# Designed miniproteins, single chains, continued (4), part 95

Each design is a single chain, and the fold is of that chain. pLDDT is the mean over its residues in the fold that is shown.

## One batch from the design tools (miniprotein)

Design m15497
Fold by ESMFold2-Fast:
Structure m15497 (fold): chain A 82 residues (1-82)
Amino acid sequence: SAREEEVRKAIKTLEEAVKKYIELGDPSKIAEEELKKAKEAADFLEKAKKEGLSPEIEEELEKVEKELEEKLKKKQEELAKE
């Protein structure tokens, strides 16, 4: 549905921000606007969860969010050790 498409668009926004961070290797090289988009997408997804997604889509979203968060944290940790 349209709501599911909006959720998936927000997921893609987060995925794109993570990909850009990995490609650039330095969070300071990510434009502030890109980071803002990622935060807005994350905020939208939290709202969508609370307002009622199907359990299946909610679970899918939670898994994707955990994967993206883990990727970002691991990359930040690796860069901090270098």
Scores: mean pLDDT 72

Design m15498
Fold by ESMFold2-Fast:
Structure m15498 (fold): chain A 75 residues (1-75)
Amino acid sequence: KEISDEALKRVEEIAEKLLNGEITPEQAIKEATSIIREAVKQLVEKGELDLARETERRINDIVTEAVKKYLEKKK
């Protein structure tokens, strides 16, 4: 629960940085991938496999939407 919530919050911060032009889409994807790997590892070690899969899916959705919005701003 706390691991998933913290990972999602961190990815939301990455998405905000991308939309503000502070980082590139490639940097956002790289950082989000690192957050996914760490959160999934911790959740799997706790036996929360379904929560790990859902957390990865939600993070990927957040990053994908942020990248789409960033590209729309750039035409």
Scores: mean pLDDT 80

Design m15499
Fold by ESMFold2-Fast:
Structure m15499 (fold): chain A 55 residues (1-55)
Amino acid sequence: MHEQLVERIEKLLLEDPARTFTYQELAERLGASEITVRQAVETLFNQKKPAHRVV
């Protein structure tokens, strides 16, 4: 999984911590596939970062 994508997702979650994001919404905003976004969110969760806001 690309480190740059993981960092971009982390920034989005930190920018609006009160918002819940869907995998589809993140995929659309980042220009990535839903599967790639799911893998990046798994990486963030394993790093104990704010991935729990993605549903």
Scores: mean pLDDT 69

Design m15500
Fold by ESMFold2-Fast:
Structure m15500 (fold): chain A 77 residues (1-77)
Amino acid sequence: MPSEEELRERLEELQKKIAELSKEELTEEKLEELVKLEREIIELYKELGEMDDKQAEEALKIIEEREEAARKILEKK
């Protein structure tokens, strides 16, 4: 199993990727990548013990709601 240090390094890497993608124009492909990265971050927080199962479920629902809202914006473009 990865160490806590490895999990935190992975978390920082994913956060950096999200920040870089956020500087660019939002496209459907980037939205899918952002959602994937955000889901991985929630999974890492769960593995680190910083989120329980219920908190992770709530966070995933928020990600799904944001994805749906962003898709509606992209469809109007």
Scores: mean pLDDT 80

Design m15501
Fold by ESMFold2-Fast:
Structure m15501 (fold): chain A 70 residues (1-70)
Amino acid sequence: EKTEEYLRKALEAAKAGNVDEVRKISDEAEKDGLTLAYNAARGAANLVKQGKVDEAVRFIEGALAEYRAA
């Protein structure tokens, strides 16, 4: 549940193009030991920073699908 919550928050921030918010979510997920959410949000933050918002959104959606398949 917590991993999915952070992934959903990261998805909203990425859709908004908000690098600082995606990075904050990544840091919070790392603090909570949620490796999948941390890696997904961190990768998305890098994509948003490059102006690749659509790719960042797809990256987080992929992580959500991976989490749900587990």
Scores: mean pLDDT 84

Design m15502
Fold by ESMFold2-Fast:
Structure m15502 (fold): chain A 57 residues (1-57)
Amino acid sequence: MIVNYKDLSEEEYKKLLEELYKEQLEGFLNAGFDEDLAERMAQMIVDVEEEIMKSRK
C-alpha cells in the first residue's frame, strides 16, 4: 500500500521507519544473511528512506 509520507506526523514517520527496519531485518535473516550483515543492510535502507522522507517535508 502506497503511503503519502508528506502528510504524516513526526511520530508516524518514526513508527514507519521502525516497522521498515523490522520488516527488512526479518526479510534478510529469512533469506539466509548473517545477523551483522542483515542489520547493516536493514539500517542502510532505513537511513536512505529517512533522508528521502525528510527531503519531501
Scores: mean pLDDT 75

Design m15503
Fold by ESMFold2-Fast:
Structure m15503 (fold): chain A 63 residues (1-63)
Amino acid sequence: SVTLEVSLEGISPETLARAIQGIPGVESVEVVGDKVLVKVRPELAQQTKELLESMGFKVEVIE
């Protein structure tokens, strides 16, 4: 899997995690401090990153 680190200023990590869980290709979501770690299928990693960025989220690929 590919791990994406996701954050959004002004929203709680728990609320962000709940929103992300519904996205196709997301395998797991974990809250770590003020950030959300999202495991996605490798073939959908770029598409998921672009979708989240289009929604205003800050996204970084860790793996």
Scores: mean pLDDT 79

Design m15504
Fold by ESMFold2-Fast:
Structure m15504 (fold): chain A 91 residues (1-91)
Amino acid sequence: SKEAEELLEKGEELFKQGKYLEAARLYVRAADIAIKDGDYELALRAGRLAVRSGLEALKTVKKEEIPKAIGLAIAGIGHQFEAAHKLGIPM
């Protein structure tokens, strides 16, 4: 999935800049597209990165952004479970 790979790369650039909430948004989008495209290995990786980035965002975001950071981390958990299930990986 070219679109998912491009979003993953942009998310990695944002993560390196400490823009964790924005990175988590791109990782969630990458995971959504990867699942739709049947690229479950990429979806698993993107979902894991979304969780990591969402949790990092919790340390630095404004109080009003905490629900957004939590929501992105939860979405990443969901993507990992779906992708692992499709790949036959025990969770």
Scores: mean pLDDT 88

Design m15505
Fold by ESMFold2-Fast:
Structure m15505 (fold): chain A 55 residues (1-55)
Amino acid sequence: LDAEAYLARLREAAARGDAEAAQRYGTMAVIAGEQEGKGEEYAAEARRILEEHGL
């Protein structure tokens, strides 16, 4: 999966309140994003999604 695919999984997990899955997919999105030279952008987006869902 690429970084965008992991962000999509993060959004789905966060929407259902699955904090463990959300944290895992967020971490995977950042790691994949780092491979693309966009690690900080994906870290910021993952944090935003988690904050919006109170995670």
Scores: mean pLDDT 83

Design m15506
Fold by ESMFold2-Fast:
Structure m15506 (fold): chain A 58 residues (1-58)
Amino acid sequence: MTLTLTVTVVKGTPPETVARAVKQAYEDKGLKVKSATAELIAEDDDLETYRVTVEVEE
């Protein structure tokens, strides 16, 4: 199953950090995460918004 969500973070946060945090959150809830990727979709002066795509097996 593929899930897509948006995450807003402080500008300068690496996309790998965003993807890792989302993966960890789902794994902590008992889901098996195959992959998580983050793509920058919007920027404000102090914030960046990422589209995170997560593949789960459960």
Scores: mean pLDDT 82

Design m15507
Fold by ESMFold2-Fast:
Structure m15507 (fold): chain A 82 residues (1-82)
Amino acid sequence: GERIDVDAAKAAALAAIDELVQKGLISPETAERIRRLVEQARSLEDLYMVLMHVAMEISANPEDKGLQALRDALAAAVAAAR
C-alpha cells in the first residue's frame, strides 16, 4: 500500500512552520514560501530538497535564528518519517 511516511512528514513540517510563525521566529512571507515547497513535495527526497533550500538560505544569512529553527524542525520531520 501507499506509505504514509511522506504525509506524516509533511504534516509535521507544516505544523512546525505554523508554530514558528505564531512565535514570531519567521516572517509570514518566508512561512508561505516554505509551506508551498513542503505542500508540493511528493517524496522524502523532495522534503530533503526543501531542507537543503533552507540550509542554503542560512549559509547566505547565518545569523537568522528563524531559518535555523525552521531547518531543525524540517530535519526532525524528515527523520521521524524513517
Scores: mean pLDDT 78

Design m15508
Fold by ESMFold2-Fast:
Structure m15508 (fold): chain A 86 residues (1-86)
Amino acid sequence: MAAARTEEALAELERAAEEFERAGHLEAAEILREMVRTIRRQGLATPEAVELALEAARAAAAGDLSKAAALYTAAQLALIGAQIDA
């Protein structure tokens, strides 16, 4: 189940990154691609981390880079916490 959930999360984030890139929101796409790289390195994704990463990308697309940075940091901490508590 964990591997299947990780692949589903990766597919969701990659699809969202492609949508943002197509819309011209390159910074939003970059946030999602960085999250994909982090998940691939750790081999683990959580719904919380995915949701926070998508919120960070939406904030970046809206021009709120401060909010995007805070949400992206929260997403990374959620991934680290899940790995420690597993």
Scores: mean pLDDT 80

Design m15509
Fold by ESMFold2-Fast:
Structure m15509 (fold): chain A 60 residues (1-60)
Amino acid sequence: SRREQRIQDLADRLVKMGMPEEEARRQAERIVDLIEEAKRNPETLESQLVLAVARATGEL
């Protein structure tokens, strides 16, 4: 699925940066879910910060 692909791509990037594979998968899933939640509810300050970081890191 699109979500699974995004998690895999981000996890691979985190592993290349030195993160252990299992931790990278957990963090990638958390980050992807946070970005998707922020896209659905962009009105909060928290969502705006998540989206700004995602844009800065190329995750959007």
Scores: mean pLDDT 80

Design m15510
Fold by ESMFold2-Fast:
Structure m15510 (fold): chain A 74 residues (1-74)
Amino acid sequence: SHFDEGLAALDANDIAGAVEHFLAAIKENPDDEYLASAAAEGIRSQDSKVARYLYENKILVLSPEEGLAFLKSL
């Protein structure tokens, strides 16, 4: 999935690639309210484990709109 590709890019320190994959994942799943927040926090922390934990446990740190805006700002 694009989300897993984004996590793999983050593990490789490819921030640009991670952002592209996370934006693609969000575009494919626009009603998934946890995805943008988890992806943004993963990028911010530079830790794919943070993104995966937040997404799998349905934890919102940012609103979906804030998460998407952050990713688009990069």
Scores: mean pLDDT 87

Design m15511
Fold by ESMFold2-Fast:
Structure m15511 (fold): chain A 88 residues (1-88)
Amino acid sequence: TQDFTGTVTITFKEPIKEGTRLKVTVSAATAPTPEVVEFVVKEETKVVKVPFTLSNVVPGDKLTVKVVNVETGEELEIESVEVEVTPV
């Protein structure tokens, strides 16, 4: 197992309005605990960058990213996800 630290760049199918509170969950099947990041969108945007750290991941496991609007409880439609990991 290894620890992953990096940034997830999430592109949404539709722009997210200013003031929206988002809950981003980054998980791996082998990781015992997902990382959850909550933040408020400061300006209308289609792209958000979220830092993450996952511990005890088996090499080769895939990351799953889920984004929810905290106010409405709706899962947001994602167009694409890019993961950049920092060197260990």
Scores: mean pLDDT 76

Design m15512
Fold by ESMFold2-Fast:
Structure m15512 (fold): chain A 58 residues (1-58)
Amino acid sequence: GLRDRATAALAAALDIPEALAAGLVDREVQAMRNGGTVSAAGLALLGVSRAQLLALGE
């Protein structure tokens, strides 16, 4: 799914375990749902669009 893809992309980009990357992805989704924004660089690291990242929270 999108969460798995975002997690794998972030883990590879930052050279961190997928479990840690999953927590970071979930935190970004929560921040966006609370009216926050992710930077363009952050979205590029995740390999997903802003709309796709928001959909992960549903």
Scores: mean pLDDT 66

Design m15513
Fold by ESMFold2-Fast:
Structure m15513 (fold): chain A 61 residues (1-61)
Amino acid sequence: SLTKEEVLRLIALKLRLIGLKIELERLKKEDLSDPEVKERVEKLEKEIKELEAEIAELEAK
């Protein structure tokens, strides 16, 4: 079972994930043929995947 600190961290990570997904959807409305926009999308998708992995690891405890 999670400690109180781990529960608070999990909530914070989930809130951050929501924010990153909103930003990704905003960026996808930009010109994706622009290499700079594409690079920003790729970096954000990587951050989302890393955050989802951390959330999954905490939820498995």
Scores: mean pLDDT 83

Design m15514
Fold by ESMFold2-Fast:
Structure m15514 (fold): chain A 65 residues (1-65)
Amino acid sequence: MDGAGMARNGAAAARAGNAAAGAVTGKELQEIGAMSPEKAREVIEAAQAGNAAEAADLLEEVAAA
């Protein structure tokens, strides 16, 4: 539950084109245990590829769970 608000905020930033904010959110969610290392890596890789929309989609999955 504590990660859902963080995931929503990170997804909104990434959807607005801020892929770096999405990557930071993915790392933070992993650190608090709200996201698996595998999913956090996918968010970071999407952000590094310049795919902010993919990073947003992955973060929204965490927020919806």
Scores: mean pLDDT 79

Design m15516
Fold by ESMFold2-Fast:
Structure m15516 (fold): chain A 68 residues (1-68)
Amino acid sequence: MPSLEELKERFEELVKEASELEEKMSPAQRNEILRLVIEALSAIENEDVEKALELLERIKKMLEEVRK
């Protein structure tokens, strides 16, 4: 399991990537990524490592789809 510090670092990197890709996103993609970001932040704050990791992987997958 990654540490909370590692999850926070991954979160910050994904938020940065999302900001860089925002212009390529549809409104639906932006809304879904924003929802996942809010849920991931909540999971990190609640120290729910498993849920945070799942949400960060979902954000990463959506950003990979935006890049295509």
Scores: mean pLDDT 82

Design m15517
Fold by ESMFold2-Fast:
Structure m15517 (fold): chain A 100 residues (1-100)
Amino acid sequence: SVGDELQKLADEARSALENGGDVEKFRELAKKIIELAEKMPEEDRVGAIHLLLSLAEDAYRRGEVELAKEILQHAIKLAEKYGDEELVETARNLLARLEA
């Protein structure tokens, strides 16, 4: 299922940061999650956006601040596109925290 594929990609992305600091692999996997989220039914896209928010926190914890900001900017764009004001606010608040 698409949900299982998204979770697998998220797990692989986290593993890339934890087991080698492979920022390029992490970015590639995050981009795949974004691309899948854009193709999903509206009810499933909220879960995909939450995965991006989680991945941004993981990147930030590893000191990859600019990568975390890039992921959050994509999450904001997707949430805005789908009219989810609560997710837009959540992602913007996370981005502001990283800029402080």
Scores: mean pLDDT 80

Design m15518
Fold by ESMFold2-Fast:
Structure m15518 (fold): chain A 59 residues (1-59)
Amino acid sequence: GPADLEATKRRGRESLARLLAEGKISEEAYRAAVEAMDAATSAEEAQRALVRALIDNGA
């Protein structure tokens, strides 16, 4: 439901912020992953979008 989607997006953003802070992903990869997650309409779509964006940006 909407609560699960928002929880998934929040956890994804937290994980991405940590990876960026640790220098494990680029700012470009971070931006692409956040944008892809924000466009998602389900928790499953958000998770797939996150993984795809990181792969496509060399993370």
Scores: mean pLDDT 80

Design m15519
Fold by ESMFold2-Fast:
Structure m15519 (fold): chain A 82 residues (1-82)
Amino acid sequence: LREEARALEAQGAEAYAAGNFQEAARLAAEAAVLGAQALLEEHPSEEMREALRLVEEARRAVEAGNLEEAERLLEEAGELAR
């Protein structure tokens, strides 16, 4: 999961460098989901499960073009993962 997340982050960085910002956002959101899944496997808690749920919602928001909503959900997930 973490290795897959890092691969998606690298692909997202390449898309960003190429000026494909929407593709970069999609890849970053997919990487965040895999990262949250990996974190939940290492630290199984209700907080980590909620963080994963929020990151999944953020990914759907990116797919729907709601970048502001995705940003808010990612911030909330990050706070739970602290």
Scores: mean pLDDT 75

Design m15520
Fold by ESMFold2-Fast:
Structure m15520 (fold): chain A 83 residues (1-83)
Amino acid sequence: MDAEEAKKLLDEAVRLLEEGRYKEAAEKTIKALELLKKAEEAGELDPIELVSMLFLALAMAVEMDFAGHEEEAKRVREAVLKV
């Protein structure tokens, strides 16, 4: 299920971010957001879970930006807007 796969990718992205692996964290976050969009279009996603995961992605983008990874932060923000 796309929503469960998205959650796993976000959990992995948070771990990568904590390790300072910003590029990999951004790539996992973007993939998770693509799966969230598919889950939302299929009507399989709780709106509260969607909003929670979008806030997490935006929080990760803020961390990337503060760490000087502006391009990765921008890509994550653009991916959030497409959901």
Scores: mean pLDDT 83

Design m15521
Fold by ESMFold2-Fast:
Structure m15521 (fold): chain A 77 residues (1-77)
Amino acid sequence: SRAAQLAADQRELLEVLKEILKEEGINDPTWEKLAEIAARSPYLALTIAEIEGLDVNKLKELIDKAFERYEARRKAA
């Protein structure tokens, strides 16, 4: 179903975001929570980061890297 595919895509994107956080040495519950939100809605995650006074540019960079890696894996699989 469309809902099942969307859930699978979001789960895979979240795993990629978690990998990138580990590679960047980010072990912060706030950033882990932002990654979970970003897997469902990148714009919502960026909006929350801005409201909370976090590094929006850093979050955008991580999201962009995650989408690039996710797309590469989809094409290879």
Scores: mean pLDDT 82

Design m15522
Fold by ESMFold2-Fast:
Structure m15522 (fold): chain A 72 residues (1-72)
Amino acid sequence: SPRREEIRRLAEEIVAEVKAEHPGADPDTLIRLATQRAVEYAREKGLTPEEQIELARHAARLVMDEADAAAA
């Protein structure tokens, strides 16, 4: 759906911003910061609770996937 694509794109932008602000942070720290920012951002933009959860989930997933790739 268009909403799912929008949420995925927002998650990518949030993760990129957090990584840029915290160069050298470990994956656990990045997951915490990215999910926190995702929830705050979604709340400020008036997204539904379901959309807030999905945005945070996508942000966490992106950081975890990148960490797994870097650890291999």
Scores: mean pLDDT 81

Design m15523
Fold by ESMFold2-Fast:
Structure m15523 (fold): chain A 89 residues (1-89)
Amino acid sequence: MLSDEELETIRKVAFELVRRLRQIAEEAAKNPDKEKAKTRVREIGRELAEKYGHKEVVDALERHFLALIDRGPEEAAKLLGEPTTAPPP
């Protein structure tokens, strides 16, 4: 089982990836090349599952990012919940 410290580390890594994948998905939403963005999201998800071994977390993120590409960033943000984008100083 994961400790609270490990969970916080995973949260930070996951949200940094969410931010990067969100930029890719926002660019894909403006362009019709959604399939390239989806392929990249799935590749990143597979690599993360292999490195971190947390398939459930990775699968959830992957599904939400595929929704981001299909439906846009506002709808995907509702599914992921509010991303903590600004740590307090």
Scores: mean pLDDT 63

Design m15524
Fold by ESMFold2-Fast:
Structure m15524 (fold): chain A 56 residues (1-56)
Amino acid sequence: SVEELRAEIDRIKEVLETETDPVVRKVAVAELKKLLKKVKDPELRKEAEELLEKYS
């Protein structure tokens, strides 16, 4: 659901903002890329794309 996808994007955002471990950050970026393949909502897709641009 859109709510579940939003919650997962928010979780990944928190990890990317607070985590300093490069391995954990790399995994979070990979999860975000995987989520983008499932996200069909245009606003959520834009938010996820902006996070990818900022942190990858």
Scores: mean pLDDT 81

Design m15525
Fold by ESMFold2-Fast:
Structure m15525 (fold): chain A 64 residues (1-64)
Amino acid sequence: SRAEKLAEVEAKLEKEIKEFAEKLGIEEEIYEAILKGVRSGSEDVLPPEMIEKLRELEEKINAL
């Protein structure tokens, strides 16, 4: 179902974001805020590579 596909994609996205954040040396506090959707304003302090990655992930979700 669509719900099952969304859950699978969300799990994959969480893994990819964590892996990418570790690769860039981004603090856990920042990427956890993104994952939980606490504040989009935190994007102002993110590296351009992370912002681009988030946009790619949003595009994948919207394509479902």
Scores: mean pLDDT 61

Design m15526
Fold by ESMFold2-Fast:
Structure m15526 (fold): chain A 63 residues (1-63)
Amino acid sequence: VEAEIRALEEELRARIEALRAAGKPDEEILELVREGIEEALALLQRANLLTPEDLADYQRTLA
C-alpha cells in the first residue's frame, strides 16, 4: 500500500506540474488533486488502514 500511495503521489505531482506548465486554470488542477485523493482513500480502505468513519470524514472535507 505504501508503495502504491507513493507511486500515486509521484504521478499526481508530475501531472500537476504539467498542467501548470501548460497554463491550465486552478479549477482543473484542483479536480486532478481531488481524483488523486479519492484514489488514495480507496487504496487505504482496501488495505484496512482507513476506517469507514475516517473515510466519511475525508469525503465531508472534499465536498
Scores: mean pLDDT 72

Design m15527
Fold by ESMFold2-Fast:
Order: sequence, then structure tokens, then C-alpha cells
Structure m15527 (fold): chain A 92 residues (1-92)
Amino acid sequence: SMALQQALQQLKQAAAAGGFEVEASIEGNTLHLTITSKDLHRLIALALSLIGLGLDGYEVELSIEGDTLRATITAPDEQALLAALQRLAEML
């Protein structure tokens, strides 16, 4: 989807502006996300927000290793995935 690719680019720009390094890709309704930051407090806060998505109908798998957070977020549909991308951009 063109809308998902635009939202993905907006997420990458928001992350860079917020001092994160981000790699993100979409496969179907699944977002693969790798976020690197030396600010561990911000990584933990972001991980907690992602866990919140898991309570709100998304499937969320995540791990933190050193300064890197890896997450896989599966949405029930494209509109939900778009909403998740927009929410994530606001948290960065």
C-alpha cells in the first residue's frame, strides 16, 4: 500500500528527529521494527507502549538487546497497521 509506505517513511523521519536510529519494513499486515538508542529509558518507555498495542488487538513480539529494540507488530488489517504507525511516530 502507498499509504503504508508513506506512513513508514514518516515513522523513519520522526525517529531520526527524536534521536533514534530506525529500520522498519512491512510484510502484509506485519511491521518489523528495529530501533537503536543510547537512551535506554526511552527504549523501555517505547517497549511499554508497544506492549500496550498487544492489549489493544495487535500481536506484539519484542526484545531489547543492549541499545537495540526489535519488535514485530501484526495488525488485524491495513487500517489498524496504519494507526499503529501513526501512534509510533507520535511516541518518537
Scores: mean pLDDT 84

Design m15528
Fold by ESMFold2-Fast:
Structure m15528 (fold): chain A 72 residues (1-72)
Amino acid sequence: MITDREIDILQEIARRPLTQAELAKRLGLSQSTVSRHIRRLEDRGLIKRTKAGYYVIADEEAVSAAIYARAK
């Protein structure tokens, strides 16, 4: 199950590559909270970390489906 916080993270990353610190700032969450959600999203194959430390969408179709399902 994907949480609403994880959908918020996916929507922000889908707009542009973001670091963990930028995600925490934008969503008003602690870095540890964002880190926990990022780990779950990476484990699901939805996002990945680049060598530069940015998170990007790894599976655009799965991410789009998850966001759309929550928008209903």
Scores: mean pLDDT 81

Design m15529
Fold by ESMFold2-Fast:
Structure m15529 (fold): chain A 67 residues (1-67)
Amino acid sequence: EVVELEVGEEILITNSPQARADAERLGIPVIESENPAKLANSLPNTEVVAFIAGFEGEAVLVRAVEP
């Protein structure tokens, strides 16, 4: 799975339907993944803004940065 982001774009990576719904309400793009943290860590030129775990699922918010 390959994701290309413009600098300054934020995207939510999650396996939680609730987190997806909340991101959609805020206008944040969402990628569904069975392992959100692994996918977030494999994205080039991105930084993790927030990590949420401890419910039935997890969500990772990442932001594209300049190389």
Scores: mean pLDDT 72

Design m15530
Fold by ESMFold2-Fast:
Structure m15530 (fold): chain A 103 residues (1-103)
Amino acid sequence: MRVEVEGSLTVSPELTPEQVEALRKGLEKAMEALRRYAEDPGRAVQEAIRHLEEAAKEAGMTLTRVEVRAPPGPARPGDEIELRATFEKDGATAVAEVRARLV
């Protein structure tokens, strides 16, 4: 079973280039973790969230919300997983979204 992963990062204009880079690196690591979803769904999601938490600390921001949409039970072809993380600090906001599809 192959996992196709896409990610996006939406940032407010107040973020510094260093904050954006830290969040992008965290997003890339979260995407890599979700590529292993078919092997261990729970672990893949936990590792993705952990990378986003680490990215928040690196960026000096707070991870205020994490939303996970995943089908129940074992991984199956056609399953779609969505993870959305919201980062905030002193009026600055960023949203990271990761979508994974099992093929």
Scores: mean pLDDT 86

Design m15531
Fold by ESMFold2-Fast:
Structure m15531 (fold): chain A 75 residues (1-75)
Amino acid sequence: STALEGADKALADIDELKKKLGDKLSEKAAKHLEEAEKHVKKAKEALEKGDDKAALEHTGKAIEAVKKAVEEYKK
């Protein structure tokens, strides 16, 4: 499914970003990326169970965590 493919791509992109920026990521920025990864995994689990509401909620939390990571990285 397109949504599950999107979740897998998001996880891969977050992992790649963590690897490329490892030495340049503050502890706070890294923590927010880890939070985003956790929520993408929960969204994927919700999609697999057919819980579209939970999937949308966790997707929103993942997006907010990425925004926080970017904000910390800019400091």
Scores: mean pLDDT 79

Design m15532
Fold by ESMFold2-Fast:
Formats: structure tokens, sequence, C-alpha cells
Structure m15532 (fold): chain A 67 residues (1-67)
């Protein structure tokens, strides 16, 4: 599973838990990356930077990148 798929799965999980604002922040970060490059080309550093820019909590970022 690539990093974008992991981010989408985490957003879905958060939405199912009622954490809709955090899920929306992940989705905004993903849209910002996917407007210029394919899912397969997104690096860990680029994904982290986008998630941080949109205010995704560090705990969530760690789950996406390291689990």
Amino acid sequence: MNLVERAKEEAKRLAEEGRLEEAERIEKAMVSLLTRQSEEDITEEELRAALEKYGVPEEVIERILYE
C-alpha cells in the first residue's frame, strides 16, 4: 500500500470514529499533493509536510507514515 492509500485509509478510520475535522484535513493535504504528481511518486517527506501544513495531529501523521 502506498503512502497516499495509507493516508486515505486513516482519514476513513477517523471519519468512522466521528473525527471528521481531522479526516477533512488529511483529505485537503492529499488533494494538494495529487494536483501535481501521481500517488506512486509522493515521498514520505512531501506527505509529512502537507499533513503538517493542514494541521493534521502528529499522532495521526505517525500512524500514516510509520505503521
Scores: mean pLDDT 79

Design m15533
Fold by ESMFold2-Fast:
Structure m15533 (fold): chain A 77 residues (1-77)
Amino acid sequence: MSKETEELLKRIEELVEEAKKKGPEIGLEADILLGVALIAAGVGKVAKDDEFALEQVKKLLEKLEKMLETGKSLLEL
C-alpha cells in the first residue's frame, strides 16, 4: 500500500473510535465502513493497483466524515 493510503486508513480508524463514543449503531456502521476500506486496500495491493486502493479509501473516508457530520446512515449516503 502507498503511504498515503495507510495514512487515510489510520484517519478512518480515528473516526471509527469517535463514532463508537456517539452510540452503538453509528459505531457499528463506522466499523463496517473501516472493514470495507481495509478490503479495498487489500484488493488494490494484490492487484498492484495503488490508485484503485487510494481512490476507494478516500471515498469511504468522505462517506464516514459525512455520516458523522449529518448523523445519516451509510445507506442514505
Scores: mean pLDDT 77

Design m15534
Fold by ESMFold2-Fast:
Structure m15534 (fold): chain A 64 residues (1-64)
Amino acid sequence: SAEEERRLARLETAIAILKSGIAFLEEVMKTASPEKKAELEKQKKELEEQLRELEEEKRELEEK
């Protein structure tokens, strides 16, 4: 339905934003100090967990 298509599009946008955020953190970590890397790694893990949740939600919608 058009409603499910709109939900899918919103999920795809959110997933793209999270992927961009993770990629940005990975770039910053390449030049960061060891202490800053530890902090950024924690932030990256939080974003990766959110990404997994949204990707699972997207799969559920696509299987309908």
Scores: mean pLDDT 84

